# Designed miniproteins, single chains, continued (5): the designs that were tried, part 49

Each design is a single chain, and the fold is of that chain. pLDDT is the mean over its residues in the fold that is shown.

## One batch from the design tools (miniprotein)

Design m17793
Fold by ESMFold2-Fast:
Order: C-alpha cells, then structure tokens, then sequence
Structure m17793 (fold): chain A 97 residues (1-97)
C-alpha cells in the first residue's frame, strides 16, 4: 500500500541519516573530539528511535492487510539494519564513557 511504502521510505531515510552521524562520530572519536562525538551519537539515537516507531507501524499495517513479498522483504531488511546501527551506537557509547 501507499501508506506502507511511505513509512518504509521515511524509516530508510532516518536510518541513512543515523548511519552517517555514527560514521562522523567514529571519526571525531579517533580525533579526540569526545564531546562532539557524544552529541552526534545523541542525534543518531533519536533518529533510530523514530525509525523504530515507523517500522513498527509498517509491520502492523502489513499484518492487517494482504502484504506484498517485496514490502515484507524491505521491512525485514530495514529492521535488520536498525539492529546493526543500534549495536554500533552502543559500542561507540561505551568507548566514550
């Protein structure tokens, strides 16, 4: 459905932005810019939380309607990507403590 496609597209954009912030935070950490790295990780965490909400809404809609295989596979791919980014975020947060 158009609603599911929009949710998946918005979640993907948030995940892309979070990935770039985590990448920048890693570089700042390597340069000793700890406070700047922490701020980018806080921003990335908020984006991941918003992406999680959109993916949960998309999953609910797909469970309530006749889901296309393509939409289900895209949802699973984005959910796995979210988990991967959350792991990277937590690992980097531990290094900054």
Amino acid sequence: SAEVEKLLAEAEELLDKARELIKKAKKLYEEGKIEEAKKLLEEAEKLLEEAEKLLKEARKLLDEQEASREQVLRLIALELRLIGLEIELEQLKKKLE
Scores: mean pLDDT 89

Design m17795
Fold by ESMFold2-Fast:
Structure m17795 (fold): chain A 83 residues (1-83)
Amino acid sequence: SAELEAKTQKFGLALMLIGTPEAKALHEKAEASTDPAEHLALHQASVDEFMKSLSPKLQKKWQPYADAYLAAVKAEAAREAAR
């Protein structure tokens, strides 16, 4: 949906603009990975590292965006695995 796509884009932008060096490094490794399972695991690790860096109030705010982002990554990985 347009709402889920907007949440996914907003989360990706936030991770790149205000994410820790550790979260960004994991994201760069995920983008470079050609293995669907590794790609998914690295994106999950990047999101977890980003969320961990936030205050509890910001974690609650960003959780729906993080969920939308990871759902999109999982859907892409599932499509690649079905080839």
Scores: mean pLDDT 85

Design m17796
Fold by ESMFold2-Fast:
Structure m17796 (fold): chain A 99 residues (1-99)
Amino acid sequence: MKKVIVSLVVRLPAEALPAFEREVRKLAEELAEKYNAKLENFSVLRLDEDTFVVNIELLTDLSDEKIEELARELLERVREIAARHGGRLERAVVEVSDA
């Protein structure tokens, strides 16, 4: 079993954060179900007035190739969600470790 932590640095108007967080959380839940992973944790941290870090923790028995597919789909869809809310995805980091 592996733990996957996806850390997303997003720039958004602060007023858009509640809608963005709701949509990204729903996306994380949908992708966890699609890939048979467990969503262990979802958190959002404010770095400054318009910069936020979203942390998504998944527990999975997926192969590295399937983890990469999941991460790629997640990142693509987060970029689309951020753009719809007048923002952008600045940086993404994916960390994989043994659970």
Scores: mean pLDDT 88

Design m17797
Fold by ESMFold2-Fast:
Parts: C-alpha cells; sequence; structure tokens
Structure m17797 (fold): chain A 87 residues (1-87)
C-alpha cells in the first residue's frame, strides 16, 4: 500500500536515515497517486535537501508541484515551486 510506504519513509526521515527515507519515498511515489504521490515526491525533495543534494531537491519539489497541479491543488503547487526556487 502506497500510504504504508509513505509512512515508512516519513519514519526514516524523522530518524535521520535519509537514504532509507529516499528508498521508501521512491516506492511510495511509484505506486501512489494523488495526495500520497505529492507527499512522497515532496519527501524525496526534503530528504535530498537534508543530504545536501540541492539539484535533486529542486527536481523533486518541481515534480511534486506538477503532481499537485494535476490533483487541482494549486496552493501546494505554488508553495513547492517557491521551495524549488529557494534551494
Amino acid sequence: EAEKLLKEGERAFIEGDYEKAIAYYEKAAKVGSGKVKIQALTGLGNAYLAMGDKEKAKEYYLKAAEEAKKNGDYETAEDLEEAAKEV
């Protein structure tokens, strides 16, 4: 289930295991849709940023923004596009 993978990624992120968080978020984004996919892609951006990979962080924030637009969530999309500009 995509929601379970997302939660496992979030747990790994909180524990500071960013490589493990990335692995779970990638799986969640691959099988998830809508809000779960947006959250998984955002999690990938956050995890890469925490690891110092600004290029990957920007890439995933923009991917999450596109998914948010497809889901009709224009406010989240704008916030993610702004986050991508600031990294």
Scores: mean pLDDT 91

Design m17798
Fold by ESMFold2-Fast:
Structure m17798 (fold): chain A 66 residues (1-66)
Amino acid sequence: NEAGRRSLEAGIRAAEAGDYAAAGAGAHEKLQLGGMSRELGTRAIEAAQAGDAAAARRLLEEGLKA
């Protein structure tokens, strides 16, 4: 859905800027909108919380393509 896509795009930009809390929030919102698998969203949130920008970005981009 469009709202979930925008949420993931915002999360990717946040991860690039080092704002991991905002990156995790983007994945969380997409999960609640039902446009992303729970497993993929959880892994994206965990990567963001761990400060792994490369993994967080990759997982958020994967969610964007779904």
Scores: mean pLDDT 65

Design m17799
Fold by ESMFold2-Fast:
Order: C-alpha cells, then structure tokens, then sequence
Structure m17799 (fold): chain A 80 residues (1-80)
C-alpha cells in the first residue's frame, strides 16, 4: 500500500491570537476531516463561509499528499 500521509494543521486567528492544532491522518474519511476542521474554525471565530473554505483547503491538501505519496506535511491557515 502507498504511504499514508499525516498532516499537521495550525489554524490561527490573527485578531484574537487564538491558535488550534489538528493532526489529520490521511486515511481518515474526508467527511470526518471536513467536520473536524469546520468545528475548529467556527470555535476559533471564523464565519461559516470561511470555516467551509478552510475545511475544503485541508481536504484538498490531504488528497494532494495521498497522490504524491508524501508521509508528513504541515499546513498553516489564518481566519483573520
């Protein structure tokens, strides 16, 4: 089997200084990944539209890592 990626996601609210860290295993279902990121972003003060955008970015990143066979990566996102 191809290597399963691990993605470490950091979401920062630049106005409040709040930060959340999520570890995404690349074999997690995409719906579960989206839900985790959406909930974290909303908790951080993101709008629903921004939270959805961040969730889509994380899912896209996981897909890219799977396609490339990358074992580990980090992703930094802002909700300012």
Amino acid sequence: AAPRPVLDVTITNGETGKTVHLRIDGDEPEEEIRQRVLEAALEMGASPEKAEDLANQVVAAVRYLRERGVAHATLHLAIT
Scores: mean pLDDT 82

Design m17800
Fold by ESMFold2-Fast:
Structure m17800 (fold): chain A 61 residues (1-61)
Amino acid sequence: GPEPSEEEGERNAKIVKYTNKLIEAKSDEERQKIVEEAKKDGFTPEEIAALERAADLLREM
């Protein structure tokens, strides 16, 4: 497929970063901190909910 733009690459890197942080979070307090950091980086509430769901699914695997 076409190479992602620099903006798409940066966004995808942030998605991976926050998903991994959510998987590694050992407490609800750590998860909330990661959610707030993602929100600060311009993620919408819907995108944050998707990241949390993805992390939960990957954690169960």
Scores: mean pLDDT 76

Design m17801
Fold by ESMFold2-Fast:
Structure m17801 (fold): chain A 79 residues (1-79)
Amino acid sequence: KEEARKKAIEYAEKAIEAIKAGDYISALQYLSEALRYAEKAGDKEAVELLKKAGIALVNGDYETATELARKAKEILEKS
């Protein structure tokens, strides 16, 4: 579960950087991977935040997507 948490953090960070770069396709892929690993880590709060981040990204709300992905990463890092 520790490795799953670490991977969720890594992919959430990659998603944030991809959003900043305007690479929304890669960002969506990284959010999907972050979500998968957050589920394996058992972090329900991070899972919910990452799902909301994906929805925001698809809707073109890049600021909200970035904020939600950052919050998910912070929760994963504090556990």
Scores: mean pLDDT 86

Design m17802
Fold by ESMFold2-Fast:
Structure m17802 (fold): chain A 81 residues (1-81)
Amino acid sequence: GLAEARELLEKARELLEKGEYEKAVEAALRAVELALEAKGGLEAEELYGLALIARAIAKITGDYKEGAERILEILEELLAS
């Protein structure tokens, strides 16, 4: 639920600070999935789509730090709505 999404948000932030960027992307995306499942709706679905695009760009460019930062921004927006 939303509590698990918030726990994964904090974990993703810690992974980002430690330089574990690929793990940060994975944790942040999982948190977005949990938040989408809990909230539902078009806005949540659109934000999840943007998170998937951010992960895809990270894989193509190798910039998992930027990917993690972008997915965390999306997650924070989703949790604030």
Scores: mean pLDDT 87

Design m17803
Fold by ESMFold2-Fast:
Order: sequence, then C-alpha cells, then structure tokens
Structure m17803 (fold): chain A 90 residues (1-90)
Amino acid sequence: DEIAYYEELIAKDPDNAKAWYNLGLAYFRQGKLREALEYFRKAVELDPDNADYQEALASVSLLLYKLTGDEEYRKLADEALARAQQLRAV
C-alpha cells in the first residue's frame, strides 16, 4: 500500500518534501483531489523552489476549479504555474 508507506514515512520525518509530494501523487491518481492539494501544498511549503511541486499544485488546483467553479482554486493554479515557469526559465 503506497499511501500507507508514505504516511508512515511522513509520521517519522514530516520535513520530507518528496514524501509529501509522492503522497499527493497517490491521492491524485485516486481522484482524491482535495487531499492531493493539501499534500502538494505541504511539499511546496517545504521546498518552494521545486518546479515539479509547483506544477503538481497548479494541476490539482486547476482541476478543482473546473469541478467546483471556486475562483480561489483558479488563483492558486495561476500563481503556482507562474512560479513553476519562472523556476524552469532560470
């Protein structure tokens, strides 16, 4: 169980940004978009200069915007995508 593995890893090392990111990917693949958002947000908080984490946050936020119509998700997606593009351009 990939989710249980990363949950245990995070319980022992909550500063492991990659583990939060991988947990987000696992929930995203299951369509659990709100949980994926929180985990990608945590990965970005721990490592804001990682373009992959910013892109993941943007992708899940855009999907939540399309499903809910909540403009806060669109704003979050736009901000995360802009940051990812800035990081890739450097």
Scores: mean pLDDT 87

Design m17804
Fold by ESMFold2-Fast:
Structure m17804 (fold): chain A 55 residues (1-55)
Amino acid sequence: MEKKIAELAKKIRELEAKGEYPSDEEVDKMINELGLSDEEKERIKKAWKERVAEK
């Protein structure tokens, strides 16, 4: 589980570095497909939103 969370976060960072920016809906769908708990999903979503908000 934690490895999947780290891999997703890394993939999102790599997409940003390439100038590709997934929408909140796309990120939510990717997280839901990982089969994580609601608490883990919320933490990943929060981290993604913080990354967007710090621009």
Scores: mean pLDDT 68

Design m17805
Fold by ESMFold2-Fast:
Structure m17805 (fold): chain A 85 residues (1-85)
Amino acid sequence: SKNLEDAALVQLAALGRLVRRMIERGESAAAFRGGNPRKIPEEELKREAEEGLKVLEEAEERGLIEYTKGTDANGTPVFPEIRLV
């Protein structure tokens, strides 16, 4: 559903920013989940998700994290999972 897709996008943005802060502060954690979706304009949500994905990509390229994502049978994104390497 669209609500699950929005939740996944918010999760990605929040996780990306959180992982970046962890790397910068030298914090250690196995996995994190973002906050609940809020009533945010869809275009703003998409922009934040794209920025979050870029942060995750950079962290993965640096060999600091491994992240996975997927979709359900209807093509709805499931919550991504982030692991520290």
Scores: mean pLDDT 58

Design m17806
Fold by ESMFold2-Fast:
Structure m17806 (fold): chain A 96 residues (1-96)
Amino acid sequence: EAEKAAEEAEEAARRGALEAVKGGEGSDAAGAGVSLIGGGVSARLAAEKGTKEAAEKGKKEAEDSGRGGAESSGTEEGKRAAREAGEAGVRGAEAG
């Protein structure tokens, strides 16, 4: 179901944000977390709209968010979580 895929994308993004903050220092870690959450939200919105254009935009934003989070993360766990969040976002966008 599209809603379940979108929910998983948001949960993965939140988990990625938590891991990024845990390993980083101050504002930089918080920024990575916010980026990861944004990717999950974009994927959910794409799934809800159910259009090809929204799906393509959501996939791109989720992938970009995952990469940005991984680059900004100070820990290996944070980088892995960011990648997983991006992948979940892509799945969420494709489900719509």
Scores: mean pLDDT 58

Design m17807
Fold by ESMFold2-Fast:
Structure m17807 (fold): chain A 70 residues (1-70)
Amino acid sequence: MSPLEKAREYAQKAIEAARNGDVETAEKYLKQADEYADKIKDPKERREAGLIVIAARLIMIGEQIDRELA
């Protein structure tokens, strides 16, 4: 599994954890995704991984806002 594939996998796990209300686990998985993205040497793949991580973080922020307003 490449660093890009691992970044995608951990970003997806972060989203799932956030949707389940486990913000601490979601942050842990997002950190893992970001660490794998940082290991990518190809600029195009690094950009793709960066966008995936940003998208996951935005979803996590949305879930946190919903929790704080409930």
Scores: mean pLDDT 81

Design m17808
Fold by ESMFold2-Fast:
Structure m17808 (fold): chain A 59 residues (1-59)
Amino acid sequence: EKIVKLPKDATLEDIEKAYKQGVKKIIVPSDAPLTVINKAKVKYPDIEIILEDDPNVVK
């Protein structure tokens, strides 16, 4: 899929798998760890990471 939703405890490995599948956008809950998000942006700058505004919808 072009867009993937990941859980708030998503790891860098989950983002890498999405990248290898050609995903362009990744949605994570707003309470996801910023350290993982920052590392992903550095390693895969061509992936758009979007924070989900409503965590109740994705949980």
Scores: mean pLDDT 72

Design m17809
Fold by ESMFold2-Fast:
Structure m17809 (fold): chain A 57 residues (1-57)
Amino acid sequence: SAAERARKIAELEAQREELLEAYREAFLNLGFDEETAERLAEAFLEIELEVNLRSLK
């Protein structure tokens, strides 16, 4: 159903948000500035999503 699909999309969005925050924090801990950490986290998440989309289909 459409409602079930919407819930799964929301779940993926929540996972995306958690991963983005985790990567951002990791880059900040490595000594990158806030702007650079955000850009690196977004780039890393994009790569992760590409890999996951290939495996999950």
Scores: mean pLDDT 75

Design m17810
Fold by ESMFold2-Fast:
Structure m17810 (fold): chain A 74 residues (1-74)
Amino acid sequence: MFSEEEARESVEAARELLREAKEALEKGDIRKAASLLTAARIHAAIAKLSGNEELIAEADEVLKEVDKLLEEME
């Protein structure tokens, strides 16, 4: 089982990747943004394996934002 520490690190990584993806979108680098959003989605999904309610909620917020940005890129 993922430790709470590992899950927290995954949420933090997902948030940083999401931030970098938004910066890439602002610069018009769609390919970089798509790559970063995919990585953020993976890290957020991993964090949900913790079973920690607060970390799952934070990961779900990242996943919602990632999905919204990916839809806007279509």
Scores: mean pLDDT 81

Design m17811
Fold by ESMFold2-Fast:
Structure m17811 (fold): chain A 72 residues (1-72)
Amino acid sequence: SDETVARMARVARRIYEIAKELMEQGKSFEEIEAEVNRLLDEEAKRYGFSDEEIETLRRVARTILNYLKEKY
């Protein structure tokens, strides 16, 4: 649904913002990945995302982390 897509987009944005902040603080990639996974699990529980939606968000998170790693 459009509502689900909007929620997933908001979670992706939060992942980007948190990962960027942690990279600016000099956190290791391992620490950043752990925090991103924790956030994703928390948001998945909060919004009741399906397994497929969670898998999609994990792929998006990996793309975001790889993008930021190239910048920092």
Scores: mean pLDDT 86

Design m17812
Fold by ESMFold2-Fast:
Formats: C-alpha cells, sequence, structure tokens
Structure m17812 (fold): chain A 50 residues (1-50)
C-alpha cells in the first residue's frame, strides 16, 4: 500500500510536472493523472504495478 502511494506520487509528478501537495488524497492524485494521460483508473493502477 505505501509503495503504491509512492509510485502514484512519482507518476503524478512526471505527468503534471508538479509535486503532490501534502494533503492530496490518493483519489485526487489518480483523477489528475487520468486527466493528463487520458487513461482509466485501471490503467493508472497497472502503471503503478510496473
Amino acid sequence: EEEELERLKELYEKYTGEKVPEDETIEEIIKKIKEKTGYTEEEVLELVKS
């Protein structure tokens, strides 16, 4: 769970160019990655596992 959160933060940073705010929820991180990439939630989670 903690590893997945850390990977999500890295993906967010890569796609948005900004660091995740300290009070951002996992759901908000996923939503913004989806907006920037056009991926679905399932596709974002598969990227986290890679």
Scores: mean pLDDT 75

Design m17813
Fold by ESMFold2-Fast:
Structure m17813 (fold): chain A 63 residues (1-63)
Amino acid sequence: MSDIKKAKEYVELAKKYLKEGKLDEALKYAMKALTLASGIPEAEKIREEAAEIVKKVFKSLRP
């Protein structure tokens, strides 16, 4: 069993909500993915994707 799989699911959900303009949901799932993947070296790509989503959400909230 791997927390990486769960983090990947959270990134996918965050992307989906971001596309729909649901910024609060997108931020929640992206942050959950970052937290879950923070201690796992193999999850570097997941951390990068989640961080990009967080940046995009903040840009939309405060231009």
Scores: mean pLDDT 79

Design m17814
Fold by ESMFold2-Fast:
Structure m17814 (fold): chain A 78 residues (1-78)
Amino acid sequence: EGVEYLLEGRYEEAIEIYQEILEENPNDSTAWNYLGSAYRQMGRYEESIEYAERSLELDPNNIGSRATLSVSRSLQEQ
């Protein structure tokens, strides 16, 4: 359900849903990845990097988190 808010560009609502998921399951790498993606779309690259790194600590093979981390780091350096 949080993915629908991301697709609609409703990033604050998506963040709230993923934070609720992570309160129940803090080891959900996918939820950390979507949280990082939402912050990236909002231009909040420092938070995006932090959450993408957390996702990769839990699942190093998460392609979405690797992409989010790379893009957010690149945009932060510009």
Scores: mean pLDDT 81

Design m17815
Fold by ESMFold2-Fast:
Structure m17815 (fold): chain A 86 residues (1-86)
Amino acid sequence: ATADALRAQVAADLARLPEIVEEFKKRMEAAKSPQELARISIAGMMYLLALMVEADLAGDEASRQAFREAYNELKKYADELLEKLK
């Protein structure tokens, strides 16, 4: 069923969450301009927002909260890196 498929996808994404966050942080650190940083950070935040929506549709509140925490972490990290590029 669609709901079972969503739950399986959410579980797989949750297992990869630390790798996903680290990869986006590395890409953000490599950014050489505010514009490049903005493109990378928006892509990462949109990806995590999509995971939050999938978790919500699957009824998996715990995974939704984990993805939300990762979203907030990437947003904060992007803000910190943006200050260094000023």
Scores: mean pLDDT 85

Design m17816
Fold by ESMFold2-Fast:
Structure m17816 (fold): chain A 54 residues (1-54)
Amino acid sequence: SELEEARRRAEEARRRFDELERLYQQGKASRSDVRRAAIRYTGASIYLIGLELD
């Protein structure tokens, strides 16, 4: 379903964001990498919330 796909995408985006945040703290990723991942995760989360409210 669209809801299941949206949840999967949000989970994937969150895992990527968490990993890049961890790597950034270790000096192994850039601030811009973390920002891009945060934007993608935010977009996926907003989309999921929209589906859950409708």
Scores: mean pLDDT 86

Design m17817
Fold by ESMFold2-Fast:
Structure m17817 (fold): chain A 75 residues (1-75)
Amino acid sequence: SKVEEIRELARRLAELTLEYARNPSEEIREEIEELNERILELLEELKKEDEEAAKEALRIIAEIQRELAERLAAE
């Protein structure tokens, strides 16, 4: 489902963000930007198709971002 695709992309984005925080590089920055763009595109499509699924995807993103913030603070 698009919700699960968004979850996978958001998880990958979080891991790359952690890597970027420790070892900044243009390649990682470009990958982060590309993943973010894909997530936003999928969210836009999902909002048009299924509002409830879009809300679920946003909750998933928020949870992943919370975990990322905790890991960044621990580094």
Scores: mean pLDDT 86

Design m17818
Fold by ESMFold2-Fast:
Structure m17818 (fold): chain A 55 residues (1-55)
Amino acid sequence: MSAEEVRAIADRVIATGDPGALRLLKKEVKRLAEQGVIDPETAEEILARIDEALA
């Protein structure tokens, strides 16, 4: 799994605007960052976009 792949998935979920899917994605991104699958910088960027979509 690549950082680009995670970002593409995030963009699709954000476009859907489903709050449940956004919350699930947020939890998943945090786990991927903790596992070292994605860089902390990439995770921070994606999480910020999710938070904006939830606002």
Scores: mean pLDDT 80

Design m17819
Fold by ESMFold2-Fast:
Structure m17819 (fold): chain A 66 residues (1-66)
Amino acid sequence: GALALTPAQEAERLELIRLVSRRVAEHPGALSSAEVRDIVLAALRELDAAGRASPALRAALAALEA
């Protein structure tokens, strides 16, 4: 259906949520928008480095790093 995720996209989304949630929980104090962005970028890079990122996720990472 429209906007439905494939099983692979859902697995990637859940792993990204897990990595971001872990990093947020480990962060001391209040998070700024820049700190949240850096945590998300770090999680995306971790998935890419592990070889677990889809081509779409890698394209999103490249766009965010531009």
Scores: mean pLDDT 72

Design m17820
Fold by ESMFold2-Fast:
Structure m17820 (fold): chain A 81 residues (1-81)
Amino acid sequence: MSAEELLAAVRAELERILAETKALYDATGDAEAAMKYAAEQLQALGRKYAPLIRTEAEEREFLRLVTEAQTELTRYLYPER
């Protein structure tokens, strides 16, 4: 897998996790359950893709993408906090 393919796969998985977490929150109103689901999915993402990271640049971009996804979820689930 190339670095570009790896990062594209990570972005696709993060978009899926964001959509599923938001849908769970929209259905339940339970921000804690939604965050727990997101945490479990992000942990699974890390286990799947971390062994494929070969460079510091790939690691930095991976961490940036995860951080941006977490920030978006926090704003969606806790907009007034």
Scores: mean pLDDT 83

Design m17821
Fold by ESMFold2-Fast:
Structure m17821 (fold): chain A 70 residues (1-70)
Amino acid sequence: MEEELKKKIEELEKKIEEYKKELEKALKELKENKNASNEEINRLIGRALRAIGEIIELELEIEKLKKELE
């Protein structure tokens, strides 16, 4: 059963890496497109905020699972 928890943690860590890539992509587009429309800026900010929220949720889930391993 401990092996299942470790696999779950690894899967969540992989998801965090994917959301970090999405966050970096959104931030790069925001930084490079200084003349973007308000709609485009709002969309990119929304994507960045969503990625941050997902990362936080996944990190909290990992912390909870690590507590079960202790």
Scores: mean pLDDT 81

Design m17822
Fold by ESMFold2-Fast:
Structure m17822 (fold): chain A 63 residues (1-63)
Amino acid sequence: DLEEEALRLIEEAEEALKNGDKEKAKEYVEKARQIVQELADAGDYRTAARLAKRISEVEKKLK
């Protein structure tokens, strides 16, 4: 399930940030964004938008 995989990656990115590992967090964010793109390409725009919002929240902490 692409949604579950993206959610897991987002949670791993959040955990990496808690541990101070910004590079690892960026890697998980990039992988999650790839899945969001796949969901959008498949026409699941609602799920893609929801996941993209969560990814954006993690990215704000990386900047």
Scores: mean pLDDT 83

Design m17823
Fold by ESMFold2-Fast:
Structure m17823 (fold): chain A 85 residues (1-85)
Amino acid sequence: KIDELYEELKKEAEKVPDPELRAALLGTIDGMKEAIDAGDERAFANLYVAAQLLLVGGFLEGKISQETRDKILAKLRELAAAAEA
């Protein structure tokens, strides 16, 4: 259910109150979906790492709550697992 995970992930990212972090996360998530649809495993892996760094950095900068960060990280992990299957 890649499309379902993608929509859930976007909904969680839209809860990020910082506009720059929210835009960066949404762009990265859209890029990850495009990479999956294209079968570009390298692009997906790079974007997956980028999304994790955005979440860690955003949390350390106080731009995202721990709860929202953990929910997005969990959904990213689910998307990565679905993409590998």
Scores: mean pLDDT 85

Design m17824
Fold by ESMFold2-Fast:
Structure m17824 (fold): chain A 55 residues (1-55)
Amino acid sequence: SEIDERVKKVRELAREYLRARREGAPQEELRKIQEEIQKEVDEYMKLLEEQKAAS
């Protein structure tokens, strides 16, 4: 489902963020990953609201 795909994407980005932080990546790189996570979370939240309104 669309929701499951978004959850998978957020999980993958979260793992990349944790790895980058552990490896001492620059703040610029960490910020870019955080922005991608926020974008995917926003889409996920939108899908959840649409599902709740439709059921």
Scores: mean pLDDT 81

Design m17825
Fold by ESMFold2-Fast:
Structure m17825 (fold): chain A 55 residues (1-55)
Amino acid sequence: AVYRATSDFVAQRPDELTIKKGDLLTQIGPPRGPYIEAEVNGKRGWVPLAAVEPV
């Protein structure tokens, strides 16, 4: 699935992904609680579902 960033998010942990509002993210695994594992620009990590929307 593809998600769009609705806000900026700065990674606070090594397993998190920094994203900017408007980024398109490709889901690479199932959601875990309030997070989704995604890839953008060749980088992978967890982002909060509150910062993205499905497209």
Scores: mean pLDDT 82

Design m17826
Fold by ESMFold2-Fast:
Structure m17826 (fold): chain A 76 residues (1-76)
Amino acid sequence: HMSGTGRGAERVIRHELPDAKVRVEELDADTLRLTIEGEERWEVILPKSQATEGAREVARALREGRPAPFPTRRLD
């Protein structure tokens, strides 16, 4: 069931940011780390309970240059 959560987050990011590369990693039972590589590289920490909707909000925020609602760091 929790593996489906990570897959859902990845699919949402790929839909919102089709030119980006996406990696999803489970940090623990409740937390996902997303790495999004497009024009810039980003690391995002999402709770699994909000993975799909949280991923959508983050992807849209990054696309629009708005602050993301979850802990998000530019890499490098």
Scores: mean pLDDT 78

Design m17827
Fold by ESMFold2-Fast:
Structure m17827 (fold): chain A 59 residues (1-59)
Amino acid sequence: KDEELQRLGRAASSMSPTAQRAVLMHYLAGRSLREVAEALGVSQATVRRYLRRAEELAA
């Protein structure tokens, strides 16, 4: 679990700052897609794309 968070963090580091914040807010802070989207000023679909990309890069 700690290793999983480390992999996601490193993967997110290669992404845009907005995508990094989305990954941290969802996986570390437990925020919903709606809450992350509202905080970042993007759509929930955009947040879902960021999270999926981070997971693909962390695999």
Scores: mean pLDDT 79

Design m17828
Fold by ESMFold2-Fast:
Structure m17828 (fold): chain A 66 residues (1-66)
Amino acid sequence: SVAEKMKEALELLKEAESGEITLEGNKLTVKAGDKEVVIEMESEVEARVAAKELLEANPKAKLVVK
């Protein structure tokens, strides 16, 4: 589910030293180390809110907006 993928992405970012969050419309791609989590949100607004939460979990992460 979206909630499970969001939890996985948050845990991945919290344990990583750095990472990359890519926002494209309603799609989020989180990369940290050798792991990648892809989350398709219901809307762009929800994706933007989620991207902000992910970035707050790891301030060293890079946000890329496409």
Scores: mean pLDDT 82

Design m17829
Fold by ESMFold2-Fast:
Structure m17829 (fold): chain A 82 residues (1-82)
Amino acid sequence: SLEEFEKKLKEAEELKKEGDELFEKGKYEEAIEKYSKAKEILEELLETLKRVGAPPEVIKEIEEKIEEIKKKIEEAKKKIEE
């Protein structure tokens, strides 16, 4: 349902914000955990959207959000290794 979709999207956005806060505090491993959970939720939503034949524009928006989270995970990994 649209309501369940919005609920999952908000959950992913909240996890991303938690990850951002942890990143700013230098807690990079914990930030990666939050970002990874957000990414998993968005990937699950993407799979559902593709399965039900959602409009390409909606699919692209979720793909772009996933890409943003992947970049944040890579940034946090670089901070741990340097």
Scores: mean pLDDT 87

